# Designed miniproteins, single chains, continued (3): the designs that were tried, part 111

Each design is a single chain, and the fold is of that chain. pLDDT is the mean over its residues in the fold that is shown.

## One batch from the design tools (miniprotein)

Design m11859
Fold by ESMFold2-Fast:
Parts: C-alpha cells; structure tokens; sequence
Structure m11859 (fold): chain A 109 residues (1-109)
C-alpha cells in the first residue's frame, strides 16, 4: 500500500504549489475559496493516479474524497506559513497525510 501514501504525498506537493500560485495572485483569498480551487485542481489528478496505481474506480474515488480536504488544508498551511516555519508546516502536513493514507490503505485491504 506504499502506492496510496506515495500518491497522497505527491498530491500534497502539487496542492502546495497550486496554493502558493493562487495566494501570489490573490494574497487575501479566503480559506474557503482557496481550498475549493485547490480541491478542484487536485481531485481528478489524485483519482487518476490512484487508478494508475491499481485501485478500482470506486476505491480510487473514495480515497480521493477522503484525502482531498486534508491535502488542501495542509497545502494552505504550508503556503501561508512564514518562510522560517515552512519546513515545520511541511513536516506536520506530510505526517498527517501519511497517517491518513495508511488508514485508507488498511480500509481497502
């Protein structure tokens, strides 16, 4: 089940880059609007990656639905962090995403 963890962590990296670009264009964007845009961008990518990793369409969708809000939240926290705290926010986000991805992997097995 390393594949679900790998996809989730790659999704966090992508989501963080997207969040940073959105904040750069609109520094005052609300948490709701930012998460909605990030979730819209990463949802199809995560679903496709999980299907490519061998999950059924139903399992890929279920895992994506569970991971997407948490990835979006973690990405926002990293993107909005001061530069001196960004590495700490990233480590916390990666640990959170890994734990949830491992739980989802166990649920499918």
Amino acid sequence: MDAIVQVALAGLELATEIAKKIIEKDPEISRYDLRKEVERAIYPVLTAALRAAGLSPADAEAVTRRLTPIISLSAENIARSPKDLEDTARRIGEQTIRSIAEREARRIE
Scores: mean pLDDT 86

Design m11860
Fold by ESMFold2-Fast:
Structure m11860 (fold): chain A 84 residues (1-84)
Amino acid sequence: SNVTLVHSFLTQLAKVPKEDYDDPGVRTKLETAVDDLVSKLKGSTDPEVVALALNLYAGSKDKNLAPAWLRDLLKKLALSVVGP
């Protein structure tokens, strides 16, 4: 399910050490994963997917959560579901 795909991504993201955020390979891997999720989740009306997207959008505004590029990726994913 789409909910399972989002949970899988978040579980993988949570396992990335903060020191690896400057690794170009890690960044490319996360960018590719987000692009794949965006293509699969775009316009989803599933209430569980929408709830996850709203939580991701809230997290993307927290400057203490992650570097700007990662917060921008999370915002991109969230807005693919709950965007205008």
Scores: mean pLDDT 79

Design m11861
Fold by ESMFold2-Fast:
Structure m11861 (fold): chain A 66 residues (1-66)
Amino acid sequence: GDAEKQALIEELHADPSLPPREAMEAAIARMEALLKTLSGVARLVGEKELAEAREILARAEEQGLI
């Protein structure tokens, strides 16, 4: 959702010394690690949110933003 998109935008700006691509990849890696600890409905929601995060990264790469 919009809150998740905002969180990814904030992550890109969280450490200005870290390149945007690396910041997004680190955030996605943390989501993947968290997902391994989730079960039931929470895991299904997490899987959807992780997929959306990956789509945002792919779009940013295609547009030359990172």
Scores: mean pLDDT 72

Design m11862
Fold by ESMFold2-Fast:
Structure m11862 (fold): chain A 69 residues (1-69)
Amino acid sequence: SEEELLKQLGEISAEDLAKIMKEAGYDEKVIQQESDDIYSRISAASLEELPKLLQEVQEKARKIVEEAR
């Protein structure tokens, strides 16, 4: 179902962001907060909002990688 797919995508996106943040040396509490936020936003998103949310997550990950250098 659509709801099940959104939950899976939210879980994958949250896990990927958490890995990037851990590698960049972020505090575990910050990682958990950001991962939970992304999961909640994606799992509750409409299909119309999904591309924008995914773009925001990718841009956030890019900035984290950039700032860790």
Scores: mean pLDDT 81

Design m11863
Fold by ESMFold2-Fast:
Structure m11863 (fold): chain A 82 residues (1-82)
Amino acid sequence: SALAAAQAARHALLAELRERQRQLEPEVKTIGAKYNLTPREETVLGYALAAQALDSPEARELLKQALAYLRANNPDVAKLVG
């Protein structure tokens, strides 16, 4: 069904994003320390970097949301991503 296909695609995207976040954790921690980020801001930065690395149409909406949050809360860090 279309719903099952959409759920499978979302599940696969989230799994890829989590793996990319794990790989990018040292970079996120380095930026977090430099810019004194909160745990929430570090989490959002991780999502933004992972979504940007995937460079897929499905990841673009997550990247937009993450960048909007970073621009509102820490614009200097938002500039590092895009």
Scores: mean pLDDT 81

Design m11864
Fold by ESMFold2-Fast:
Formats: sequence, structure tokens, C-alpha cells
Structure m11864 (fold): chain A 60 residues (1-60)
Amino acid sequence: SEELLERSREIVRKMTPEQREKFLPRIDELAARISQATPEERAKLVREFVDELEKELKKQ
């Protein structure tokens, strides 16, 4: 889980301002969901999010 968090941070840092604005609404919704999720569910959600982020970065 910690590794996934670090990966997430690195990806967000490498994102362009335009990409960040596009993802901001999605991140907000994800944050709300994570707040209500259990620790185990949080790990799964973060993993899925990182996977999506990586895919979008690769397409850039």
C-alpha cells in the first residue's frame, strides 16, 4: 500500500496542469469514496486508480 501511494505521488507530479484539471473531479470523487472505505478497500481503490493513471500517462 505504501508503495502504491508513492507511485501515485510520482505520477501526479509528472502530470501536466491540463491533465491535473481533468483528473481533479475524479480524484475528488475517489477521495470521498476512500474516506468511507475500509483499509483493505482503500488499497484496492488506490491500486485501480494508479493503474488508470499509468495508462493515461503512457498514452501522453
Scores: mean pLDDT 71

Design m11865
Fold by ESMFold2-Fast:
Formats: sequence, structure tokens, C-alpha cells
Structure m11865 (fold): chain A 89 residues (1-89)
Amino acid sequence: MLADAAALSDRVEKEYPEIVKEALEIAKSLIPNRPVVAEHAALSLAVYKAKLSEGYSEDEALLLGSQVAVSAGGGTSALWASVLARMEK
């Protein structure tokens, strides 16, 4: 609930296109051989960044990003964790 993952992804793409663009660039650099998975990982990252900019806590932003990753499938969830780790650098 609290906006389904698809609605949340669509809203972030519409309202924060620059965040989505940056997230896609990061995801494609990490997994150039899997463009669809990279797109889903990028949406998870974009949701996380957008929610942080809206004043959500890191835990809430992570949860919302993880919901988008889970809706795309388990492989995207593992990749989302890797993307988060690289954002620390």
C-alpha cells in the first residue's frame, strides 16, 4: 500500500527525471549486459534518492526503493543492494 511500486516509479520518473537519468547511468555502468535489470535497479535508486529529497528518513527511503526492486524480481533486489553499497563511495 502507500502507492503501489508501479505508481511510485511512474511518479518519480515524471517528477524527478534528472534523478532517474543519474540512477540509470550508475546502474548501466554496474550491469551493462542486462539493460532491463539495470532499468529496474535505476528506478529503485531514483525512488530512494527522490524520497530522501522529499524529507523521508533513510530507512523509509530504503524501504520504498526496496519495494520497487522486489516488484521487479529477486535479481533486482540483490543488485539494488550492490548499487546502494557503491553510493557510499
Scores: mean pLDDT 68

Design m11866
Fold by ESMFold2-Fast:
Structure m11866 (fold): chain A 99 residues (1-99)
Amino acid sequence: MEAEREKRLEEEIAERLREIEELLKEKIVLARELNAAKKGFTVTERVLNLSEEEKKEVEELAERLKRMYKELEERYKESLEKALELARERLEEVKREVE
C-alpha cells in the first residue's frame, strides 16, 4: 500500500477545494460590487447632468470591475479542473487496490 502517496493526494485535493471555495466567495463579493456599480451608473446618468468626462470615468470603473470578475471566474475554472484531475487520479489508485 502506498498510504503516503494517497494521503498527499487527499491533502492536495482538500487544499484545492478550499481554494475553490475562497475564489467562489471572492467572485460573489465582486459580482455584488459590479451590480452596485451598474445600478449607481444608471441612477447617476438619469438624475445628474454629468460631463462626458465624468460619465467616462464611471463607465471605466464598471468595465474594470467586470474585467476583475472575468479574471476571477477563469481562476475558479482552472482550480476546479485541477481538483477534478487530482480526484480522478485518486479514483484510479483506489481501483488498482480493489482490482
Scores: mean pLDDT 65

Design m11867
Fold by ESMFold2-Fast:
Structure m11867 (fold): chain A 83 residues (1-83)
Amino acid sequence: SSEMKKVVENLRKLFETWPAWDDPEVRALAERFLAAVEAGDREAAVAALEEMLIASGLFNPEKLTREIAEGILDGLLELAKAA
């Protein structure tokens, strides 16, 4: 939808300000995340977000729960809708 395209654009702009965006591995995971968000695939979006948070060094894999990742996704979506 037009609304989801705007959300994806705002998330991309947010990620472009993130120092980890300069890492090609993190960028590839972020692109996968953005594609899943645009497709409305919540399961794929959470999975890509988990990998992105780990690869960027923001989370230790053993400490990142599915519930935390889902909360981060929901927070990012609300921020992107408000922007």
Scores: mean pLDDT 86

Design m11868
Fold by ESMFold2-Fast:
Structure m11868 (fold): chain A 85 residues (1-85)
Amino acid sequence: VKIKVIDENGEEISLEEALSKLSGELKVTITDSNGNVHEEVIKIEDLEYKLEILKDNAELFNQKFVVEIEDLETGKKFKIIIEPE
């Protein structure tokens, strides 16, 4: 599984750097390769667990996920692309 993190300006950054800029409650929008969209609000402490589930699903089902994250307190936005290897 390959993960790419893109900031609001379109620059590729590390997942660690993206996580360091997030706080509180996150709006998470997950788009699969068929264009199905799922939206939820999670706590930042649950984000890493959510990403691990998506990695497992990407590998198991040979599916790409695009995860758009918005920090509801700061307005910071990141895009995480999860692809099977």
Scores: mean pLDDT 82

Design m11869
Fold by ESMFold2-Fast:
Structure m11869 (fold): chain A 63 residues (1-63)
Amino acid sequence: MEAERERLREEIRATAPDDIGRISRLLAEIIRLELEDLGKELGERFGVQVLSREQAFAAPEAA
């Protein structure tokens, strides 16, 4: 998973400074991967399952 984060960082470095939309998308992907990695680490160490951003925002039921 670390290689994917590194790829995204390199892509940000290579992106034109005025392409804010692309930079924002790349940053969002890095944050998502870091949260997933943290969730797995916490689950493995403490037996706690942490939801990813996608799972947290997937409405389980219309409330």
Scores: mean pLDDT 65

Design m11870
Fold by ESMFold2-Fast:
Parts: C-alpha cells; sequence; structure tokens
Structure m11870 (fold): chain A 81 residues (1-81)
C-alpha cells in the first residue's frame, strides 16, 4: 500500500540522516546507543542488550543501526501480509 511505502521511505530517510550526523561528528556513540534502543522500542523489535551496545565502536554501532533499520522494514512488510 502507499501508506506502507511512505513509512518505509521515512525509515530509510532516518537511516541516512543518522549516518550523516555521525559522519559530521554531530551524533555521539552514547546518543546513537540511546537512539537504537528507542527506535527498536518504537518499532516493536526485541530490546537490545544495552551492555553489548555500549561496548561497540562507532563503526560497529553504525553497522548495528543499519541492521536494525532492515529488521524494522522487514517486520513492516510482514505485518502488511
Amino acid sequence: SSELEEEIKQIEKAEETVIELVEKGELSRDALVALLARFRREHGLPLPDMAALRALSMEELIAEWRRTVREAIARLREQAE
């Protein structure tokens, strides 16, 4: 549906925006960890292991952000039948 397509598009835009902020040095590791936890909660995904997330490098957190975005999109597509 057009509503599903628009929601996916917004999530993809959010992925790009977060990466841009990290690349510009405008988003800290702690902020990205908090954003990951909030995003997972908002999209009904399993809550992350916060201790494990806090131990990751920025590069590993970016990879985890990309995985989380893909997981959210996959869940939305599944819920649409």
Scores: mean pLDDT 84

Design m11871
Fold by ESMFold2-Fast:
Structure m11871 (fold): chain A 93 residues (1-93)
Amino acid sequence: MVELSEEERRRLLAALAAGQLVGGLARARGLPEDEALALAERARRAALEREEMAELALRGLEEMRNAPSPEERREIGRRYAEELLALVREAEE
């Protein structure tokens, strides 16, 4: 079994969160599954490579966890997903 450092585990959690948020937003916007998957993969890669992306994804995950209702959780997720997607697009510039 591979033993990960505290920082490596944090980065992997951030990557998973970024992928789920951006992929979920893409699907909610009616993008095909292959395009949603591609955006999710770009978000995961960006979170592994960029500290600001990782911090944003983890903050979004924490705020969603603390949301008092499913509706508020979805709204929080949407806002963080939009910010994450904007940073992914910025990284391609």
Scores: mean pLDDT 80

Design m11872
Fold by ESMFold2-Fast:
Structure m11872 (fold): chain A 80 residues (1-80)
Amino acid sequence: MRLTTVTQALMEALGLSVDEAYKLATKALQIAQSDNPKRLPTPAEIAEATARVLMEELGLSKEQAEAVKAKVLAALEAAA
């Protein structure tokens, strides 16, 4: 399930608690779906939304968010 995959990737990449990672993963998936209302979002779209959420909620730099985005994308592609 994509939500579990993103949650696990955030825990591994940033050392977040399961509750915090789940909250951020849920927001990222909601944003990705809102950006793509006519279909399921792709792994790349979910990874992009995750980077945006990390910059907004945790204040990560664009460089830090892009590094986590790459890990999330790889995890989603491996889980597909």
Scores: mean pLDDT 80

Design m11873
Fold by ESMFold2-Fast:
Formats: C-alpha cells, structure tokens, sequence
Structure m11873 (fold): chain A 55 residues (1-55)
C-alpha cells in the first residue's frame, strides 16, 4: 500500500533530508493523496524524494 506520513517522515529523515525538506515532502504527499490512487501517490512520493535528494 501507499506509505503513511509517519513512514515518509522516518524514511526522509533517515535519508538525511532537512526538517524543511521533510515538511515540503509531506505537504506534496498530502496534495497528491487528494487526487491520486494509492499506487500513484506512492510513485509521486518516490519521485519527489529522489528530486529532494538530488538538490
């Protein structure tokens, strides 16, 4: 299933993202969940995490 906000926060923190980047990621995830299936939400989360780590 799609990751929960707690799982996203824990994984992003473990990956070394800042609190500001984690807040941005969570806000984008909440936005995606409003319009997407669980699978689409997971894909959007993975892409956003990759983009944040590339900064």
Amino acid sequence: GAPTEAQIEAEARAAGLSDDDIATLLAAHRRAQRVASPEATTAAYEQLLADLLAR
Scores: mean pLDDT 72

Design m11874
Fold by ESMFold2-Fast:
Structure m11874 (fold): chain A 85 residues (1-85)
Amino acid sequence: SKLEELAKKIITEFVENNYEYVKAVLESKGIKVNSKEEAIEYLYKEFLERVAGHEDAVAPILAGMIEDLKIEAAKVLGVPISEIK
């Protein structure tokens, strides 16, 4: 859907701005990524799994996923959440 395409664009922009933070979060969960592209595809797959059966809630689900990533990155790296763009 067009909303899923927009969500992938938002995930892409978030990963491009925060790759080292995203990589640290994924590694803390035992998930190894070797590129921004691998991180984007992994997060987009997680997004689609979260949206399945909740297609009316795409925007809040995406926002919650991004917020969770920021909180986890701040905890894993010991940085203020304000450092995560």
Scores: mean pLDDT 83

Design m11875
Fold by ESMFold2-Fast:
Structure m11875 (fold): chain A 70 residues (1-70)
Amino acid sequence: SSELEEGIRRAEERGQAAIPRVQALMKRVEEIAKKLNLTLTDDQVGEVMDMLIAGASDAEIEAKARALAA
């Protein structure tokens, strides 16, 4: 049981460490959408975040955001 408890605690610590990174990515997507005068759904924000994580160029990200909002 202590091994299971330790595993859960480590997973929670990794999740907590990821929260600020996820929030920063969401904020960056929101800033891009505002710059382009676009409104994105939560699913579309997720797709743009995945491109940011994959290291896509600013041009590719902007093109994807425009395509999703069309």
Scores: mean pLDDT 74

Design m11876
Fold by ESMFold2-Fast:
Structure m11876 (fold): chain A 78 residues (1-78)
Amino acid sequence: MKEIIEIETTELEDGKILVTIKWYRETESGRELVKEESKVMSEAEIREFLRKLQQEGYKITRAVTLPEKVMHYILEKE
């Protein structure tokens, strides 16, 4: 069973970052959404969050810059 975390960050007008975090569990029937959370974070808080996830065994498998100041991260743990 594979655990996947999807993180999307969007820059807000005041220089703050809206972060949407989705936790998925991959099963034989597909990807199941377990939990979703949205919060406003700083760049330092996002970096610390990613560091902690990597310590828990998650690997960053994708990090993409999208148009309009959106970053998309995918982290996976088997």
Scores: mean pLDDT 78

Design m11877
Fold by ESMFold2-Fast:
Structure m11877 (fold): chain A 91 residues (1-91)
Amino acid sequence: MLSKEEQKKLLEEKLKELVEKKADKLELALLGVLAKRLGFEEIAEKAFKEAEIETIDELIERLIELAHEVEGVSREEAERELAPLRETMEA
């Protein structure tokens, strides 16, 4: 497993790469969620700012739509799978 210092460096490098490539706002938001779950609040804040996400509900709705369209799961199933993520983001 990567050390916390290596994880932080990789997340910072990935955030820079996604910003430079003008990545989709959902990709930036997902990086922010991952960074927050790993305890890197500053990286999470930067990612959410670049993603222009104002509310957790907006992020979750975009993830539900993506899962429904790409993976073929029902909206209800996607919402259920993302419920723990919503709790983490609101805490």
Scores: mean pLDDT 70

Design m11878
Fold by ESMFold2-Fast:
Structure m11878 (fold): chain A 85 residues (1-85)
Amino acid sequence: PTAVLAVPAAAERAGGAVVLLDGRVVGAGDRDGSTSTGEDGTVVTARVEGDTVVATARGLAEPGRVTALALDGAGRVVGEATGEA
């Protein structure tokens, strides 16, 4: 599956996002377009759109609860969004 998650009001503080599937990290993307590919082949990208960080996870191995955590440069969570894949 694919998930697209919008984390509102995080853009000024966040350098990127980490995506979790059922509490397991599946990947991370930064605002510069860097992506990580998880062991299951999931590709995560993060984009800043206005005040919002948009995280996209492609190639999720299974459906489930998807959470995007917007992180600052110190690794602190500055916003989150949850959905289903």
Scores: mean pLDDT 76

Design m11879
Fold by ESMFold2-Fast:
Structure m11879 (fold): chain A 90 residues (1-90)
Amino acid sequence: SKVLEEIEKTSPEVLEAVREAIDEANKHAKDLPGSKLVSLLTAAAIQAVAGDVEGAIETFREAYDLAEKQGNKKAAEIFRKGAERLEKAS
């Protein structure tokens, strides 16, 4: 599949940052049905594997802001670290 081929070409650091952010969001998504948070994290994952690392960083920052507004400090920290990892990998 094209998605799998793109993931294989993505740096390991970017892929790990995306995985950690998505895993954290999935744990939180059940508390926020249809949440913008889940949509933002899906968008960030697609951007990162498509090579739009800068766009993915911006989307992770939006997810961080949303998690902060919702009072989920743990999710916010994971999204912040995800953005930092992408910045370091790019």
Scores: mean pLDDT 69

Design m11880
Fold by ESMFold2-Fast:
Structure m11880 (fold): chain A 81 residues (1-81)
Amino acid sequence: VSRLQQLRDRLLRRADLLFRQSDNARQGALQTRQISSRRADLSSDRDNILQQGDQSSRTLLDVARRLELEGQRLRQQARQL
């Protein structure tokens, strides 16, 4: 096995891990919205609960986006080898 192939494999494995973490963050964002919606249905303070849930969901989506971009960079680096 060549040293270049070992480098490619490590970069691709790292990229895959980042994409999985990104997917987990997106799933967390969806779950946060679902929980906030259910809590809002049981509360007189619907708008505040929904706003807090939206903000938390947005933060998770931002994390997911950063992880995805880093994964894409690592894949691109692997293609250049």
Scores: mean pLDDT 86

Design m11881
Fold by ESMFold2-Fast:
Structure m11881 (fold): chain A 92 residues (1-92)
Amino acid sequence: MLPPSEEALRLVEETNREVKKLVEKGNEADSKGDYKSASEYYLKAAEVYEEGAERLPDSDPSLRGSLVVASSVLRVVARKLAEGKAAPYVPV
């Protein structure tokens, strides 16, 4: 099994960096009781993961799958916050 390409790894790192900034803003809004803004930031982070997955080379479908799963988790957190329910802590 060949290791992931350097290009794919760089794209994943860029995607993770952008997501981390959005998740940190979402966590800050949540801590202030601003669940609407928190939900919006988590949805934006999920969209960044989905865009990153679409940009990945076809050479590594496992990396694409991991980003799609991460996006799904953030969408669940955003949905719960939009409903005014307690969301699980999102580690960054």
Scores: mean pLDDT 75

Design m11882
Fold by ESMFold2-Fast:
Structure m11882 (fold): chain A 56 residues (1-56)
Amino acid sequence: SVPVLKGVLEEEYVDPETGEKVRVYDIVDVLTGEKVGTAVEREVDGEWRIASITPL
């Protein structure tokens, strides 16, 4: 089966090393409510970009 996943925003901060805004998400299976991973987005030149996705 294909899981339906969503990101739940857990944290937003400014990276002190780069000055970029960072958003950290828990990746959750919509049907079970279980956390399956973590995603990180960074704002680069005014655009939000996926920096990493880490499965559990």
Scores: mean pLDDT 82

Design m11883
Fold by ESMFold2-Fast:
Structure m11883 (fold): chain A 64 residues (1-64)
Amino acid sequence: MDTLRELARALRAGDVARARELIARLKEEGHTQLGTMLQSLIDQGRFDSAATSAEIQAAIIERK
């Protein structure tokens, strides 16, 4: 999923504004619970955990 890959890149780059925009897009695409979880990790300052979770979810979605 391009949105999740772009989100992971934004998080690793420290671009919080872009990451929040991409989370809003994830919620609009029907991934509301995933978007909420990733937003919670960002709010806690856990950017590496959020990026890793986004990368794993992208891989899972691409394999289905």
Scores: mean pLDDT 79

Design m11884
Fold by ESMFold2-Fast:
Structure m11884 (fold): chain A 89 residues (1-89)
Amino acid sequence: MKEKVIEALKLVLASAMVLGDDELAAKLKKTIEDIKNGKISVEEGIEIVREGIKHIKSKLDSLSEEERKVVEEYILKAEKLVEEVEKEL
């Protein structure tokens, strides 16, 4: 479960980097390390992924068509990973 949440966080991080959102990217990098080190729970990790996805989706209109397709693919994969983890909880 923890590994799937980390993968979802990495996909949201990749999306933040495409957007040039350095603040979100820094937050996600810290969150990935904190979950790896057991400083935050799987449930808190899922919440951060969902908040990140919501933030990214609100900014999709600022992207080129090519960038948008890449980010939408990352977000779809992240959502599927979170759904798989929630089914295991």
Scores: mean pLDDT 84

Design m11885
Fold by ESMFold2-Fast:
Structure m11885 (fold): chain A 85 residues (1-85)
Amino acid sequence: SEVDERILELLKEGRIEEALALEDEQPPTDALLRIGLEALRKLLAGEPLNALELRALGYLYRRIGNEKLAEEYFAKAKELNPKIV
C-alpha cells in the first residue's frame, strides 16, 4: 500500500521516529511490516525479542537495504530457534 511504501522510505532515510509516528496514525496493511515495526519498537525500548521478532526485524532491514544488520538479526533468530529461516 501507499502507507507501507512511505514507512519503508522513511526507514531507508534513517527517519525512524517519523516512520513510527506514521504507523501510529496510519497502520500499514502488510502484516510482515507491522511485525517488523513492532520488533523495532521493542528493540528501541530495550525489550527482549523472540526468534520470530528477530527474523521480522531482519526482513525489515533487508527491505530497506541494510543487508549487514539483516544478517545479524537473522543470525540471532537462528541462535534462539535453529529451525527458523
Scores: mean pLDDT 86

Design m11886
Fold by ESMFold2-Fast:
Structure m11886 (fold): chain A 64 residues (1-64)
Amino acid sequence: SGDEIIELVRETTKDQEVVDSVRLMLKRGASGEAILSAVEQILRDKGMPEEKIQELLKKLREVL
């Protein structure tokens, strides 16, 4: 479910810009791999610690 993905991103990142980007990708029918790649890039660009990025990506793979 898209809502499950959105809530997971919101709770982990606490970043509305990331949430809005993921919501738009889901609305446009982006693949799970495309969403994972985009989230990873955005979080790295924002300077999020690698351990936290990998934890979120692991959880996202379970709901995508």
Scores: mean pLDDT 82

Design m11887
Fold by ESMFold2-Fast:
Structure m11887 (fold): chain A 108 residues (1-108)
Amino acid sequence: SVVDELKKIKEEFQKKLDTLLSRLPPELQAEARAVYDEILKAMDELIKAVENGASKEELEALFNRIEGHLTRLLDLARAAGVPEDVILELARFRVEFSNKLRELIEKH
């Protein structure tokens, strides 16, 4: 189901972000964790919206919120001087995540 696919994407997302957060300087961990929590909250809202039969427009609005938070997290990582390999991995994950969410919304 779309719900099962979203839950799987959320689990993969949590694993990748937990790894990234552990590599950030302590001074930025609190701000990055706050953005991380907002992303997880938006993912939970997206899953619930799909379960409740939300419109495509509502799903796209939630997707755009998740994208905004991911952009902010990437900007924080770049500003923090996180190694380029980690930034590239997160950027690749973002593209893959966006493509998967777009596909699921189009099927709705």
Scores: mean pLDDT 78

Design m11888
Fold by ESMFold2-Fast:
Formats: sequence, C-alpha cells, structure tokens
Structure m11888 (fold): chain A 84 residues (1-84)
Amino acid sequence: MDPRVLELELEAGVYLIAAAVYRTIASRSTDPALRQQYLQQAREYLREAVRKLEEALRAAEEAKAPQDVIDRLRSQLEATRREV
C-alpha cells in the first residue's frame, strides 16, 4: 500500500472520530444552542474527512492500488458524504 494513501486514510479517520464524538455530545446536550454548536462542529469535521478521503482515493487510483482498496475508499467516501 502507498504510504501516502495510508496517511490520508488515517487523517480522514481522525476527523470521522472527532465528528462522531461531537455528534454524541450533541445528542446528550440539554441546551439547544450548545447542541447546534456541537452539530455544526461535527459537520465541519465530516467535510474535512470528505476532503481527505477524496485525496486518498485520487492517490490510490494514481498509484494503481488494488481494486478492493479503491472500492473501500469509494464506499467510505460515499457514506461520509451522506452524513454531511
């Protein structure tokens, strides 16, 4: 596997975890204003994850990575885009 692809996937993973954490905090918040702020932050992290996954997919395609790697990245990107 290309180290650049792995690096971009790890960066995307960090943003996805951050988004999930903020969505969880939002779901437990009793303050509507704080809840909206946390959801906004989660959306920003999801947008960053999308950018990193798009870069990872491009890098994987350019490196002619195995088809299973490309398919996995496309699936993850599609799933992440639906959450934004």
Scores: mean pLDDT 86

Design m11889
Fold by ESMFold2-Fast:
Structure m11889 (fold): chain A 94 residues (1-94)
Amino acid sequence: SPLEELKARAARAVAGAKAFAARVLDPESYARLNALLDAFEAAVRAEDLAAAQAIIDELRTLAGQETDPVARQVLEEVVAMAEEILAELRRVLA
């Protein structure tokens, strides 16, 4: 189903984002991102649009607080990825 395909794609995207971020983020920022990405994957699996949006808002806050330009760019790319997944989830659930 399109919904199950989206959930599987979200899990793969989260795994890829974690692997990429691990190469550039400090351990504290990575731990925060890792927890938020786990929560985002869980929200997508639960079809919880409000929870997914709240996690994206927290990811945007994390990106906005980042002072290293490379780390900030990585976090902004993660936000964009999560926003696209949430937009697709909204379309599939409509």
Scores: mean pLDDT 91

Design m11890
Fold by ESMFold2-Fast:
Structure m11890 (fold): chain A 89 residues (1-89)
Amino acid sequence: SLEEKLEELPEYQKALELLKEGEKAFKEGNYEEAAKLYEEALKLIPEEGLRQVPEEVRHRYEELRERIKKNLAEAYRKLGKEEEAKKIE
């Protein structure tokens, strides 16, 4: 299944874990911590990594990257970093 294939990608699973930790930090008002966690998550699944993953999971890889980027941009805005937020989107 698609979920089983995603479970075989350790960087993807770790990025998903960091996204969840970042979302928790964001909800608690810890925007600097949230941004740091999102930045680390994005580094684990870089754009060039899309060509390294099986075609069947590329859309999920891109969806996760886009979600992390949107969350990171929101965290940057909470920190007054509007220019950095615009660059990530």
Scores: mean pLDDT 84

Design m11891
Fold by ESMFold2-Fast:
Structure m11891 (fold): chain A 79 residues (1-79)
Amino acid sequence: LLEEAKRLAEEALRALAAGDFDTAERLFSEAVRLVVRYIARSKGRQRAADAARIAAEEARKLGMPVTAEAAEATAEELE
């Protein structure tokens, strides 16, 4: 899970560097879901939901609304 999330995040950063914002947002969205699932398994659902909401807020600040929506939806699934 963490290894896969790291790989997706690295691919997303390369997409951003290439100006492919749509691909970057899709890959970051997937990476956030995997990290949140890992936190849910190791720290419990409440901490995972809190982490997902923080990720959504940060994504919105970075101008990544699709990633923000994915993180927010993941937080709702954990409630």
Scores: mean pLDDT 79

Design m11892
Fold by ESMFold2-Fast:
Structure m11892 (fold): chain A 90 residues (1-90)
Amino acid sequence: MKEKIEKLKEELKKLIEELRKKIRELSTVVPDTPENTAKIVGYELLVVSGEVTIFLIDKMTEETALKNLENDLKSIKIAIKEVDEELKKL
């Protein structure tokens, strides 16, 4: 269990950095509309959620840590795909 948590934690760190990069790219190319601002803020909140999970991981039970890591990984993977699709339309 603990070895699996460490692997997921490292995967989450890499995906957070990838999402941060894509958010920066997206923010420079999309029109400054309320809708686009809300989307960007939504993606930034996913980054914050992932960072909080990483920060608190050693304070959680292994079961809670695993669930939070899996949820954040899923959400961030979806966000990366969405941002990538938006960038490809340009």
Scores: mean pLDDT 85

Design m11893
Fold by ESMFold2-Fast:
Structure m11893 (fold): chain A 97 residues (1-97)
Amino acid sequence: SPEVQAELDRLRAEVERLREIVTEAKKAYENGDYDKAIKLVREAFELAARVYRRIDELLEKHKDDPAVQAELQRIRREVSELVAEAQELYDKILKDK
């Protein structure tokens, strides 16, 4: 439905913002700007927590729609991969400084 598609499109836009923050954090780390990298990693964790809450809300709202459930689980996996990348970067920063 158009309403469900709009909700999923908004969620995907938030995931792309998360990806951008993680990408910028990696660039800051590569440039030796550990303070900026840590700040961006923290921003990524905060945004990811917000995105997870939105996914959980949409999973409950659309619990009887298997296609929407499958798409939300796919998006959740993508967010988890980005969180893992941010966590790996955070661990590297703590080890180096």
Scores: mean pLDDT 88

